# Ledger of designs, part 17: designed miniproteins, single chains, continued (5)

Each design is a single chain, and the fold is of that chain. pLDDT is the mean over its residues in the fold that is shown.

## One batch from the design tools (miniprotein)

Design m16601
Fold by ESMFold2-Fast:
Structure m16601 (fold): chain A 81 residues (1-81)
Amino acid sequence: LEERLLALEEAASDEQIAAGQAILDAAKPAILAALAAGDYEEAARLLAEALERVLTEVLGASEEFARRAAELLRERLLAAA
């Protein structure tokens, strides 16, 4: 388990890190607009979707893991808002 996580971390190239940041940065304007409107639910949903895309498309995580991680992030963001 730990060896698999280390292998995934070592496989993350500078290009993959940049691709992940680009996905998050592309979502940023919509998230900021939702926050400015006071729509914390929409902001949390958009950020969770961006995280799910980074986990699956860039890092090769399973859809189940990515969905669970995105759900936990959304719950945490809504609890903090």
Scores: mean pLDDT 73

Design m16602
Fold by ESMFold2-Fast:
Formats: structure tokens, sequence, C-alpha cells
Structure m16602 (fold): chain A 86 residues (1-86)
């Protein structure tokens, strides 16, 4: 469906955004130990939500899949804010 395709594209964009954050070696090196710990916690939570997102898609539960991708988007925004503050 068009909604399923939208959700998959949003998930692919989130993966690219996370990779861009962790791929920036200079930015990652500038993080405090506390910022780095928070960044890793957020990444772990995104991994857990990503598994649930795939399960929701397999079940055809697009409402749950949308809620999960929206939650992951908020977590990635927090990660980006931490990286910019460093």
Amino acid sequence: SAEEEELIERMNELVRRVQAIFGDEERMAALTPEQRARMLELARRIEELGIKFMEALKAGDLEEARKLVEEMERLVEEMEAIAEAA
C-alpha cells in the first residue's frame, strides 16, 4: 500500500540519518562521556523500536508501525541535537 511504502521510506531515511551521525568522526570525538552515553542509549532504543516496526509491518498493523516510526524520528532528532551541541 501507499502507506506501507511511506513508512518504509521514512524508516530508510532514519537509518541514513543515524549513519550520518555516527559516521562523523570529528563530531563523535567532540562528545563528552555523558553525551556519548546518551547517544548510545538512544541508538539502542531505536534498534529495539526498529525490530517492533518490522513486526508491525509483517502483521499489517500500519497504525502501530506509524507510531513506532514517529517515536524513532523523535529519538533521532534528540541524537542530532546532542551532536549539534557538541
Scores: mean pLDDT 89

Design m16603
Fold by ESMFold2-Fast:
Structure m16603 (fold): chain A 71 residues (1-71)
Amino acid sequence: TSPAQVAAIVAEAMREEGVDQAVVDEVRRILETQPLAEAVPAMVKLLREAGVSDDKIAAIFEKAAEKIAAA
Protein backbone atom coordinates (compact mmCIF):
# COMPACT_ATOMS: atom_id res chain seq x y z
CA THR A 1 0.00 0.00 0.00
CA SER A 2 1.18 3.54 -0.81
CA PRO A 3 1.45 6.34 1.82
CA ALA A 4 -1.54 8.04 0.15
CA GLN A 5 -3.63 4.85 0.48
CA VAL A 6 -2.59 4.48 4.16
CA ALA A 7 -3.57 8.13 4.77
CA ALA A 8 -6.95 7.60 3.04
CA ILE A 9 -7.70 4.46 5.11
CA VAL A 10 -6.75 6.21 8.38
CA ALA A 11 -8.91 9.23 7.39
CA GLU A 12 -11.88 6.89 6.77
CA ALA A 13 -11.39 5.21 10.18
CA MET A 14 -11.23 8.64 11.86
CA ARG A 15 -14.48 9.75 10.16
CA GLU A 16 -16.18 6.51 11.27
CA GLU A 17 -15.24 7.38 14.89
CA GLY A 18 -16.70 10.90 14.51
CA VAL A 19 -13.45 12.90 14.42
CA ASP A 20 -13.87 16.48 13.13
CA GLN A 21 -13.00 16.96 9.43
CA ALA A 22 -10.37 19.65 10.18
CA VAL A 23 -8.48 17.17 12.42
CA VAL A 24 -8.91 14.40 9.81
CA ASP A 25 -7.45 16.69 7.11
CA GLU A 26 -4.44 17.62 9.28
CA VAL A 27 -3.69 13.97 10.19
CA ARG A 28 -4.00 12.96 6.51
CA ARG A 29 -1.47 15.65 5.54
CA ILE A 30 0.95 14.43 8.25
CA LEU A 31 0.64 10.80 7.05
CA GLU A 32 1.20 11.83 3.40
CA THR A 33 4.24 14.06 4.12
CA GLN A 34 6.10 12.33 7.00
CA PRO A 35 7.58 8.85 7.57
CA LEU A 36 5.18 6.59 9.52
CA ALA A 37 7.55 6.40 12.53
CA GLU A 38 7.18 10.20 12.96
CA ALA A 39 3.62 10.54 11.62
CA VAL A 40 2.00 8.05 14.03
CA PRO A 41 3.16 9.81 17.26
CA ALA A 42 2.20 13.20 15.76
CA MET A 43 -1.25 11.82 14.85
CA VAL A 44 -1.81 10.46 18.39
CA LYS A 45 -0.77 13.80 19.93
CA LEU A 46 -3.06 15.77 17.58
CA LEU A 47 -6.05 13.48 18.28
CA ARG A 48 -5.54 13.77 22.06
CA GLU A 49 -5.25 17.58 21.80
CA ALA A 50 -8.50 17.60 19.77
CA GLY A 51 -10.25 15.76 22.64
CA VAL A 52 -10.48 12.33 21.00
CA SER A 53 -10.57 9.62 23.69
CA ASP A 54 -7.85 6.97 23.93
CA ASP A 55 -10.53 4.32 23.25
CA LYS A 56 -11.42 6.02 19.93
CA ILE A 57 -7.73 6.43 19.03
CA ALA A 58 -7.22 2.68 19.64
CA ALA A 59 -10.33 1.88 17.52
CA ILE A 60 -9.01 4.10 14.69
CA PHE A 61 -5.64 2.28 14.67
CA GLU A 62 -7.30 -1.17 14.85
CA LYS A 63 -9.68 -0.38 11.96
CA ALA A 64 -6.89 1.15 9.87
CA ALA A 65 -4.51 -1.77 10.51
CA GLU A 66 -7.22 -4.32 9.53
CA LYS A 67 -8.07 -2.40 6.33
CA ILE A 68 -4.37 -2.04 5.39
CA ALA A 69 -3.73 -5.78 6.02
CA ALA A 70 -6.77 -6.66 3.85
CA ALA A 71 -5.63 -4.38 1.00
Scores: mean pLDDT 79

Design m16604
Fold by ESMFold2-Fast:
Structure m16604 (fold): chain A 106 residues (1-106)
Amino acid sequence: KEEELKKRLEELLERLRELREEIKEKVEKSDLSEEKKEEALKHIREAEEHLEEARKALEEGDLKTAIEHLKEALRYLAKAAELIDDKETLKKIGEVGHEVNVLASE
C-alpha cells in the first residue's frame, strides 16, 4: 500500500511541475503589469520550492511531509493562476488538490 501511495504522489508531483511550467509561460505572455507579473512569479517560485521539498520527502519515504509540501505548492500555483484569471488552470489545480486530499485520507 505504501509503494502504491508513493507512486501516486510521484505522479501528482510530475503533474504539478507541468502545471507550474504552464502557468509560468502564461504569466510571462500575459498583459499583466510588471508588478503583477512579479507577484505571480514570486508565487511560482514558492511553489517550485515546495515541489522540490516534496521530491526530497518522497525519496526519503516521508509520504506525510511530501503530501504537506504538495498541498503548499497547490496553494501557491492557485494564487498565480488567480492573478492571470485562468479558470481552466484553476480547475486543473483543484482536480490535483482533490486527488492529494483523497490520498492523504488513506
Scores: mean pLDDT 86

Design m16605
Fold by ESMFold2-Fast:
Structure m16605 (fold): chain A 58 residues (1-58)
Amino acid sequence: PLPHRLTPEQEERQLKVIRGTRALIDGNEEEADKLLTEALDPETVEKVRASARDIRAQ
């Protein structure tokens, strides 16, 4: 991560991650997966989805 301000492109990616994660918590897993796959690598998306499932199951 950069210690300085994010570029506009990086901000857009970060917003997609935030929106995707929130959608996962709200139960909109399909919408979240779409947003996260645009911002993150498939492997990272899978980890985020697994974490959200663990939170819902706990």
Scores: mean pLDDT 73

Design m16606
Fold by ESMFold2-Fast:
Structure m16606 (fold): chain A 117 residues (1-117)
Amino acid sequence: MGTTEAELERVLAEAREHIAAGDLAAAYRALYEALLMIARMIEQGAPFELAKRLAERLAELVEEYLAQLPDTPEELRAEIRRVIEEIRNAKTREELFLALARLAALLGEVEAHRAAA
């Protein structure tokens, strides 16, 4: 089944609501779901400019999510900021897909640190 832009808009809205509410476990799940949906859209041949715009919106929400987690190690925060810049500077679907894959791994590390606290 194809991921629709409307489904992604709903998941991004849910992520923003969870971040605003301080429900960081639900925020992580929604951010991860949105990331997988964007990656699937890229694999299914979505236009690069559309995928990049959606990935940049995801990156903004990830920055808001990290602002709610001040105890996240600075090295991990710095790596996430670097990957967000890779998303913003991506020129190809491959570069964008690889940046999203790195972001997924780093978000998992943030959640592991949060859950251990």
Scores: mean pLDDT 86

Design m16607
Fold by ESMFold2-Fast:
Structure m16607 (fold): chain A 75 residues (1-75)
Amino acid sequence: AASGLAAAEAAEAAGTARGAAEAANEAALRAESGLEGQIAGGAGATAAGMGLAAGLEEEGARLAAEAARNMALGA
């Protein structure tokens, strides 16, 4: 139960991070943003992916979610 709950929380956080990163990346690409915009979008997506890979470590998902959230808010 504890392991499953932690995994579910991590998945939710990773999902949020992925959504925010995807939105930021899409916005950057559509706006034909410079290298900085494309790099920021890519970094968010990578962070979200890393969070998913570390499913047992909710810390990874939280970090990814915070990074993606910052990118989305900065866009």
Scores: mean pLDDT 59

Design m16608
Fold by ESMFold2-Fast:
Structure m16608 (fold): chain A 56 residues (1-56)
Amino acid sequence: SKEKIKKEVILGMFEIAIAAEELVLPSLSPDDQAKAKEEIARLKKYIEELKKEIEK
């Protein structure tokens, strides 16, 4: 369906965002690394929920 295509596009965008944050992570201060790890974890949760929606 059209909704599945939209969700697949959003999924791809979140995957790119995670990859970008993971690439930058080692260059950050310890405090910024902790914040970035929390943001990555949040994005991963959104991806898992979105995958479940696509599979429905």
Scores: mean pLDDT 81

Design m16610
Fold by ESMFold2-Fast:
Structure m16610 (fold): chain A 79 residues (1-79)
Amino acid sequence: KLEEAKKLAQKALEALKQGNIEEAERLFGEAVKLVIEYLKETLGPERAAQAAEITAQEAKELGMDYTAEVAQKKAEELA
C-alpha cells in the first residue's frame, strides 16, 4: 500500500516537472488517500484523521486545492 502511494507521488512530481499541474494534483490526491488508509489500518482512524487534516492544510498552502479537498474529505470520513 505504501509502495503504491510512493509510485503515485513520483508520477505526480514528474507531471509537475512537465507543467501538468492538473495531473500532478490528481496523482498526489490518490497518493494521499493510500497513505491515510495505511495510517488508519496501523494507527487507527483518529490518528489517520489527524494526519489527513495536517496534509489538507499543507496542500492548501501549496496551492494544491484538489489534494487538500481529498485529504479534508478523508479526515471527515475518519473522524
Scores: mean pLDDT 79

Design m16611
Fold by ESMFold2-Fast:
Structure m16611 (fold): chain A 58 residues (1-58)
Amino acid sequence: SSSERAKEEAIATAYENMKKVDPEKAEEVRKEMEEGDLGTANEIAAETRELLEKKEKE
């Protein structure tokens, strides 16, 4: 389904972001998103994006 694909994409994005920010926590974040719903996955993906932007910003 489209919602399952959206969730998988959000998880993949968040996992890659967390690997760059804090690789030790990347697996735990991925598992949390997999156990939650699409809303949870989208919220965590947004948070990981903000963390990555903060890390990469001067």
Scores: mean pLDDT 81

Design m16612
Fold by ESMFold2-Fast:
Structure m16612 (fold): chain A 57 residues (1-57)
Amino acid sequence: KKLSEEERKALLKEIGDKLREIGDKIDKGIKIAKELMAKGKSREEAFREGLKKAGLF
């Protein structure tokens, strides 16, 4: 079944709001990961730690 135009717009707004929140957490995680990489952690470990500290895990 197709969504109505009103339902589709409401859903896209909700998705946009959630994506913005996730984007903010990713940006924070990347910043932490860059600092960890500067201290000699591997890229993979730095990103895992950074994203975890940002609340994505």
Scores: mean pLDDT 79

Design m16613
Fold by ESMFold2-Fast:
Structure m16613 (fold): chain A 92 residues (1-92)
Amino acid sequence: GPMAEEAGRRAEERARQAGAGARVEVGETSAVLTLEGASVGQAIGAIGGATQAMLLGAEAEVSVKGDTVTLRISGATAEQIAAALETVAGGL
């Protein structure tokens, strides 16, 4: 919903300010954040987002391939997705 999409835009903007590319895709119960050219600190930010999603009762995974970091959130409400993506934005 609009809340999760806005949180996604916030994460993309924060990543851009920190020198990384970011793409966020938000579904009804899921979200995928991809960071391109990510630093170790930004990867830790994505792990923070995954942790927040899991603490709220959603499923989350983080994968790292070179400097590309992907955060996947599933089984989540829009509020849980928004909270996780805001946590990522704060960690970038």
Scores: mean pLDDT 82

Design m16614
Fold by ESMFold2-Fast:
Structure m16614 (fold): chain A 61 residues (1-61)
Amino acid sequence: EELEKVKAELKELVAEYQRLRDRIAASTDPEEKARLQAEVDELRTRISELVEKYNELKKKL
């Protein structure tokens, strides 16, 4: 159950990460690119934390 919840959250965050990367690539405004990059950096941190949690849950099995 917890493992499945973490997998679902990771899938959502990865999808949002890809969406933001696409928006950065399509944008020509440096200020918008900087703002989107900050959001990508925050998502990367959250994904990293969830990956650690996922690995810990897998080790308990």
Scores: mean pLDDT 81

Design m16616
Fold by ESMFold2-Fast:
Structure m16616 (fold): chain A 57 residues (1-57)
Amino acid sequence: KEELIEKIAKLLLETIPSLSEEEAKEAAREIVENPKVSIEILKEKNPELAEKIEKLL
């Protein structure tokens, strides 16, 4: 679980440079805890990133 959060957080930081490390980790945790809702929101803003994260889940 923690390794998955770290992988998603790194992907978020690479894709959204305005995001802090703490913000990316919080967002990654929310995605892992609530994948369906989080992925739907992410698809609206960045569909490529959403697809990459879905493959990790």
Scores: mean pLDDT 78

Design m16618
Fold by ESMFold2-Fast:
Structure m16618 (fold): chain A 70 residues (1-70)
Amino acid sequence: MAEEHLERGKAALEAGDYETAVEHYQRAIELDPENAEAWANLAEAYRKLGKVDEAERYSQKAWELEDRRA
């Protein structure tokens, strides 16, 4: 489930394993591409890796999805 990948991604992010967090969040997005939380967490992981341009793109996608949900 996408939720399991979100949980595993969060655990990796907390452990400082940002590359593993990215992999789990990408899988969550593959399973549920409209999950704004997955996009937001992916953006955070990319920021931690210093990939600011990718982080901004994914953060923008998360905001767009949140706006549609509201």
Scores: mean pLDDT 81

Design m16619
Fold by ESMFold2-Fast:
Structure m16619 (fold): chain A 74 residues (1-74)
Amino acid sequence: LSEELEAEVTLALARMYASLGKYLAEKKNDLKGAIELYEKALKLAREAEPHLPEEARELAEEIQKELEKVKKEL
């Protein structure tokens, strides 16, 4: 795969982990599970930043906000 395509796939995976983290926090009340998934999503978003800087940065900011919200509830 091209580096840009790999970054797009990585960013898509980050979005999937973030969505699952939100589901665990809001629908299952699994705050620890949500934190783990948001941390994985944040790492993947940051990995995509060199190739997709604007999209990756925006996603990372969104994930960081959700992560901080969940940590405050723990």
Scores: mean pLDDT 84

Design m16620
Fold by ESMFold2-Fast:
Structure m16620 (fold): chain A 62 residues (1-62)
Amino acid sequence: GPLEEQIERAIEELAEAARAGDQAAVRAAMKRLETLLSQVSPEEAERYLERAEREGVRAATA
């Protein structure tokens, strides 16, 4: 559905920003992802965050 599509896009944007080393874009994408994940269950949110971490994006936000 539209929410899942938005979450997938936010994860993609976060991964792209992390690969580019664009810290401002990483922060913006992470904020957007957090807002979208607040609309899903905690278990589903954790699965999406684990997926984002697998792409190495968590280290780029530290």
Scores: mean pLDDT 75

Design m16621
Fold by ESMFold2-Fast:
Structure m16621 (fold): chain A 73 residues (1-73)
Amino acid sequence: EEKLKRIVKAAVDLARAFTDKAVEHYKKGNKELADRYYRAAIAAAEFALKHPIGKKEGEDVLKYVEKKREEMK
């Protein structure tokens, strides 16, 4: 229970961090690296969504990732 909550929180935190990195690299013109970070962010958010404990936080972070993608295009 406690351990699973920590893992889900880590996944959510990683999704946000990877999204911020994707935006940073996109602004610098590093399109391929930005896409890789964006894909990693989606995977982390989807991992959180897979767990009932993390569904709400996973949905929230997935919306964050999608909003930040609009800044890239």
Scores: mean pLDDT 80

Design m16622
Fold by ESMFold2-Fast:
Structure m16622 (fold): chain A 70 residues (1-70)
Amino acid sequence: SREDIETMVAEVLANYGSKENPLSVAEIQELIKKLYGKSFSRGQVSEALKVLEERGIVGRDAKGRYYPVR
């Protein structure tokens, strides 16, 4: 489901991303595939990231990379 993608994206960023080492969409896709065995399109991951950013769960830098907000 959409919520499953959002949960996986948030978990990857919480465990592997930081403000100092933000993750690209491609890096998030690769980590989800390795950790969950799931392959999502760039569009699916990008839409999940938009929702998480709107909720204040993740941030985005000037280069379009993402990090957890805590």
Scores: mean pLDDT 87

Design m16623
Fold by ESMFold2-Fast:
Structure m16623 (fold): chain A 72 residues (1-72)
Amino acid sequence: EKEKALRKKLQSLYNKEIGLTIRRIGLEIDIELAEKRGDSATVARFHADLAREDAELKTVQKEIEKIEKELK
């Protein structure tokens, strides 16, 4: 049934969202540590990485919302 397939896909997307959230937290910590060292080049690099992770997280969250709406 389509509902069972959608629920499995939703679980996979939740796992991906968790992974991306953990990576974002790691990058935020790395930014704070680099700022404390005055390493502006490393701060800029990590901000670019964070923006990329944020874009991917938004894509995953939109797909989750779409599937959740299908299951309602």
Scores: mean pLDDT 83

Design m16624
Fold by ESMFold2-Fast:
Structure m16624 (fold): chain A 61 residues (1-61)
Amino acid sequence: MEEYRKEIEKLALEAGLTPEAARNFALGAVDLGWSLEEVKRMLDVARKNAPAARADARAQA
């Protein structure tokens, strides 16, 4: 299933994540047993919520 992990990592990179974040995301998705459909959904949600996640880190919510 390494090709699956690499595919998720590639999708995360294309979604604008850093290489480290993409790798960690792919490892987490594989560990949780997510399908590619769920991965794509999560990446879409992450892209939409990227400002909130960043605001949480920067402004402490």
Scores: mean pLDDT 69

Design m16625
Fold by ESMFold2-Fast:
Structure m16625 (fold): chain A 92 residues (1-92)
Amino acid sequence: SLREKLLAEFEKVLDLAVELNLITEEEAERWRAELKAAIAANDIAGVERLLADLSLKIRLQMELYNISEEDKKKVLKALDALHEAMAQIRKA
């Protein structure tokens, strides 16, 4: 389902961000819980806000933590996949 695909892509972004020390595991668990709650409530505006907030947070942390260009490309690719999954939900 589009919901399952969105959750999977969001999970990939969170896992990568934790691996690269851009966010903590505790922060990742909060993001997961908030996204699952918004999806369960059919709160599409809330889902969009969470994705925008996560994307901004990760981009800012990449600039602050001086990660490698290779890791930066991996993160940006994961964020692009997440935004593509959200675009599919908006069309539904």
Scores: mean pLDDT 85

Design m16626
Fold by ESMFold2-Fast:
Structure m16626 (fold): chain A 92 residues (1-92)
Amino acid sequence: PSEAAGLLSEAARLAVAAGGSVSVQVQGDVVTVTLRGATAEAIDLVRRAARVVEAHGGSSSIRQEGDVVTVTLGGLDPVSIAAVAIDVIGLE
């Protein structure tokens, strides 16, 4: 869903603005976004994106290791995958 892409893009922007970094990996219909230096606000946006994906029949997984947050989203349409990849990669 495009809403999830927007929330992830916003979370990535907040992490980068706080002096962190972001990376994205795409494997088929699965998108993995890793945020380093994630703030509480960025983490909240990641959780909201995961809920949006789940609400639309997709899957989500969030892992947090200190200030590193990895979110894996499955079942996204190709347009939403492209939007996440373009927006997030543009912040690196």
Scores: mean pLDDT 75

Design m16627
Fold by ESMFold2-Fast:
Structure m16627 (fold): chain A 76 residues (1-76)
Amino acid sequence: MEAVREALAEAVAAARELARLAEAGKAEEALAAAREAEALAKEAAEAMDAGASAEEVAELLRRAAEVLRAAAARAA
């Protein structure tokens, strides 16, 4: 669970940073990345509820964070 919480916190922080960049004028690209990351986070939550390993859930959350970080870099 700790790895999942850590990955989730990273994804949330990245999403908030991206949202601020979107408000600065790069909204469409930032929103597309945020939606993709949100879908991965939902998939991770569903997998956890279905009994998936913490490792699998953490991997999905890390992918979400990577999507958000890449979009933030492009939006800057």
Scores: mean pLDDT 73

Design m16628
Fold by ESMFold2-Fast:
Structure m16628 (fold): chain A 89 residues (1-89)
Amino acid sequence: DMAALAEEALRRATELARRLYGELLRLAAEVGVEAAAEEVERTLGPEALPVEEEVTEAVRRLIAAGHEADAQAIHDEVTTIAQEAAARL
């Protein structure tokens, strides 16, 4: 079910993005952006990697199945979260 795949991928990608950027914003207030980015990669990078791989594979499958709009929605949501975080830095 491609709809279920799209929904789960969007949920996982959104949760990961919110967690990574939320932690970046929290730490940046204390130690600055560069040190915060290094700490996020060190602490959350290993946890993020399997989710990133799973979402990437889901997006690839959605595109291959003709569900490009669902793949685009995942990209757009993550981009929006990243842009909102950048505006707060």
Scores: mean pLDDT 87

Design m16629
Fold by ESMFold2-Fast:
Structure m16629 (fold): chain A 69 residues (1-69)
Amino acid sequence: ELEKAKKEIEELKKKIEKLKEELKELEKELKEAEAAGDVLKAIGLKLRVIGLEFEIELLKERIKKLEAK
């Protein structure tokens, strides 16, 4: 059971790293859209950033639950 939890934690960590890279690119695009005054694009990018941040936090919470077992 613990071996399965450790493997799942490693997979979740890899997913978090991938999402962090996507978040970094979206934050860059958001700054560019804000600088250009593209309000609609900036709003869309902000929603995507919030979505990715929420997903990362859910994955971190899952890791904490697995570590508590």
Scores: mean pLDDT 82

Design m16630
Fold by ESMFold2-Fast:
Structure m16630 (fold): chain A 115 residues (1-115)
Amino acid sequence: MLTEEEIRRRFLRIAQKLVDIAMKDPEKAIEVLEKLIETLQRLAERVPSLADELNADIEWLKQTLEEMKKASEEERRRLLIDAANRAVSTFYRVALKHPELAEEILAELEKVVEE
């Protein structure tokens, strides 16, 4: 089982990679965020106790993605960074509450940001 320190360090790296993608390739960042939303939806099905909180974050992320389509380039970058930080924060909260899921969540997120 991962330590809280290892979990925090790995989530920080994921967040940094997502911000870098958003700054360099906004189209790829949007695709990555869409995959993160799908992963959150699967987690909501597996962890019913968190479903209401996860669904609220999922709906916010979906609304933010639609706003990005209408936004200026500068606003799009800001929205992408905000969305990336929110998504990572949501996964981090799940990993801290359910340490048994932490390795699986981290592996999935690391795969998404590398592809």
Scores: mean pLDDT 81

Design m16631
Fold by ESMFold2-Fast:
Formats: structure tokens, sequence, C-alpha cells
Structure m16631 (fold): chain A 63 residues (1-63)
């Protein structure tokens, strides 16, 4: 889809796939360095972040 005046956000691959990789790496580090309670909060934050990114990508595809 041609988006003439939208800001370049790094592209769809960098949006979803790179974010997913970054979040997986963050979770792995959190599991090694944080207590279980905080790790669960990190997981929830990651899930929410991925849902937002997925929603954003879907919106871009529909437009």
Amino acid sequence: PAVAWAPPGGGPVNSLEEVEKQLEKMLEVAEKTMDPERVERVREAIERNLEEERKREEEERKK
C-alpha cells in the first residue's frame, strides 16, 4: 500500500518480526536476572506490546 505522507517507521518486518525478537531476548534476560513475580509482569508487558504491534500492522494492511 502506498502511504505518501506517513512517517517511515522502519517497515513491517522491523515492526513485527524485530519487535518479537527483541521481546523474546528481553524475556530471556528477565528470567535470568529477575524474580518470578517481575518476570510475569514482563511477560504481560510483552504480550500487550505484541498485540499492539499486530493491531497496528493489521490497520496498515487494511488501509
Scores: mean pLDDT 67

Design m16632
Fold by ESMFold2-Fast:
Structure m16632 (fold): chain A 58 residues (1-58)
Amino acid sequence: DLHTLLFEAFKEYTGNGGVAYVMAEAISSLAKTVEEAIEILRSLGLNEAAKILEELSK
């Protein structure tokens, strides 16, 4: 589930579940796949969050 993977990645990145949930909602509304989400995160300069998401999706 893309939303769950994004939530876990953002929770690890921010250390805050509330912020992670809001970020996961935003990105999951724009992306349909993990690959699209990674590309969006990289375009936003969130390279560390993108790397965490990529590792969690393996």
Scores: mean pLDDT 86

Design m16633
Fold by ESMFold2-Fast:
Structure m16633 (fold): chain A 63 residues (1-63)
Amino acid sequence: MLIEEAEQAARKNKLSEEEAKELLEFARKLTEEVERGQISPLEALIRLGEKIKELIERHKKKE
């Protein structure tokens, strides 16, 4: 499930509370878009992966 993958990524990469919340909200919206048939499951996974990468890089730059 996209939300569980987002939670694991946030914990493993020690994202801030704000960054983790942003990632979880993004994953939830992607899940809803897939359920509504607005995007494919593959597109949702690609978008989630890009968001995870963006947040990790942003977090890394602050440290």
Scores: mean pLDDT 79

Design m16634
Fold by ESMFold2-Fast:
Structure m16634 (fold): chain A 62 residues (1-62)
Amino acid sequence: FKLPSLDESLATLSPEEQRELADLLVESGRLGERLSNDPDIRAAAEAEAERIRELAREQEEA
């Protein structure tokens, strides 16, 4: 996946879509780590997902 491109696309997504994207990133990262045995994949995906979830939560409440 291309995390930098996803970051720019966040502005076009609804909060629900952002949360769904974050969930997909987390699951993809965990699967990627297990398949490649590379914890950096999981860490990067989880960090990006957490950032997306935080944005989505703030947008939903605002």
Scores: mean pLDDT 72

Design m16636
Fold by ESMFold2-Fast:
Structure m16636 (fold): chain A 57 residues (1-57)
Amino acid sequence: MKKEIEELEKKAIEYAKKGDLKKALEYAEKVGKLRGSKKSPQDILSEIATKREIKKS
């Protein structure tokens, strides 16, 4: 699996936890482009959250 995708997934989650949704979606979009996915950045972020269990404050 590509290490760059994993790093971008971690960044998306990190910004989502910080409350910076705009940055989180930006990194989720980059993940989608690298995966060749046609899903929206919001859907990609939800997939990442499901796999990595984002906890809300």
Scores: mean pLDDT 74

Design m16637
Fold by ESMFold2-Fast:
Structure m16637 (fold): chain A 65 residues (1-65)
Amino acid sequence: ELEEVKKWVDEKVKEFEKAGKPRQARLIRQAYEALVKQGLPVEEIKKRLENLVKRIETGKLLPDP
């Protein structure tokens, strides 16, 4: 369960790094670690991370100059 979320995070980090967005990749990884440390349910962790990725993709977080 949590292992599947970790694999998804690792895939997203790799995708952003390949796209030349290492800051966005780092932010996603840090967010995952913080949410896991908070002891949130796996479904809530995944939902929050998906929302974070969506906000990055729409330029609402770390917009490119």
Scores: mean pLDDT 75

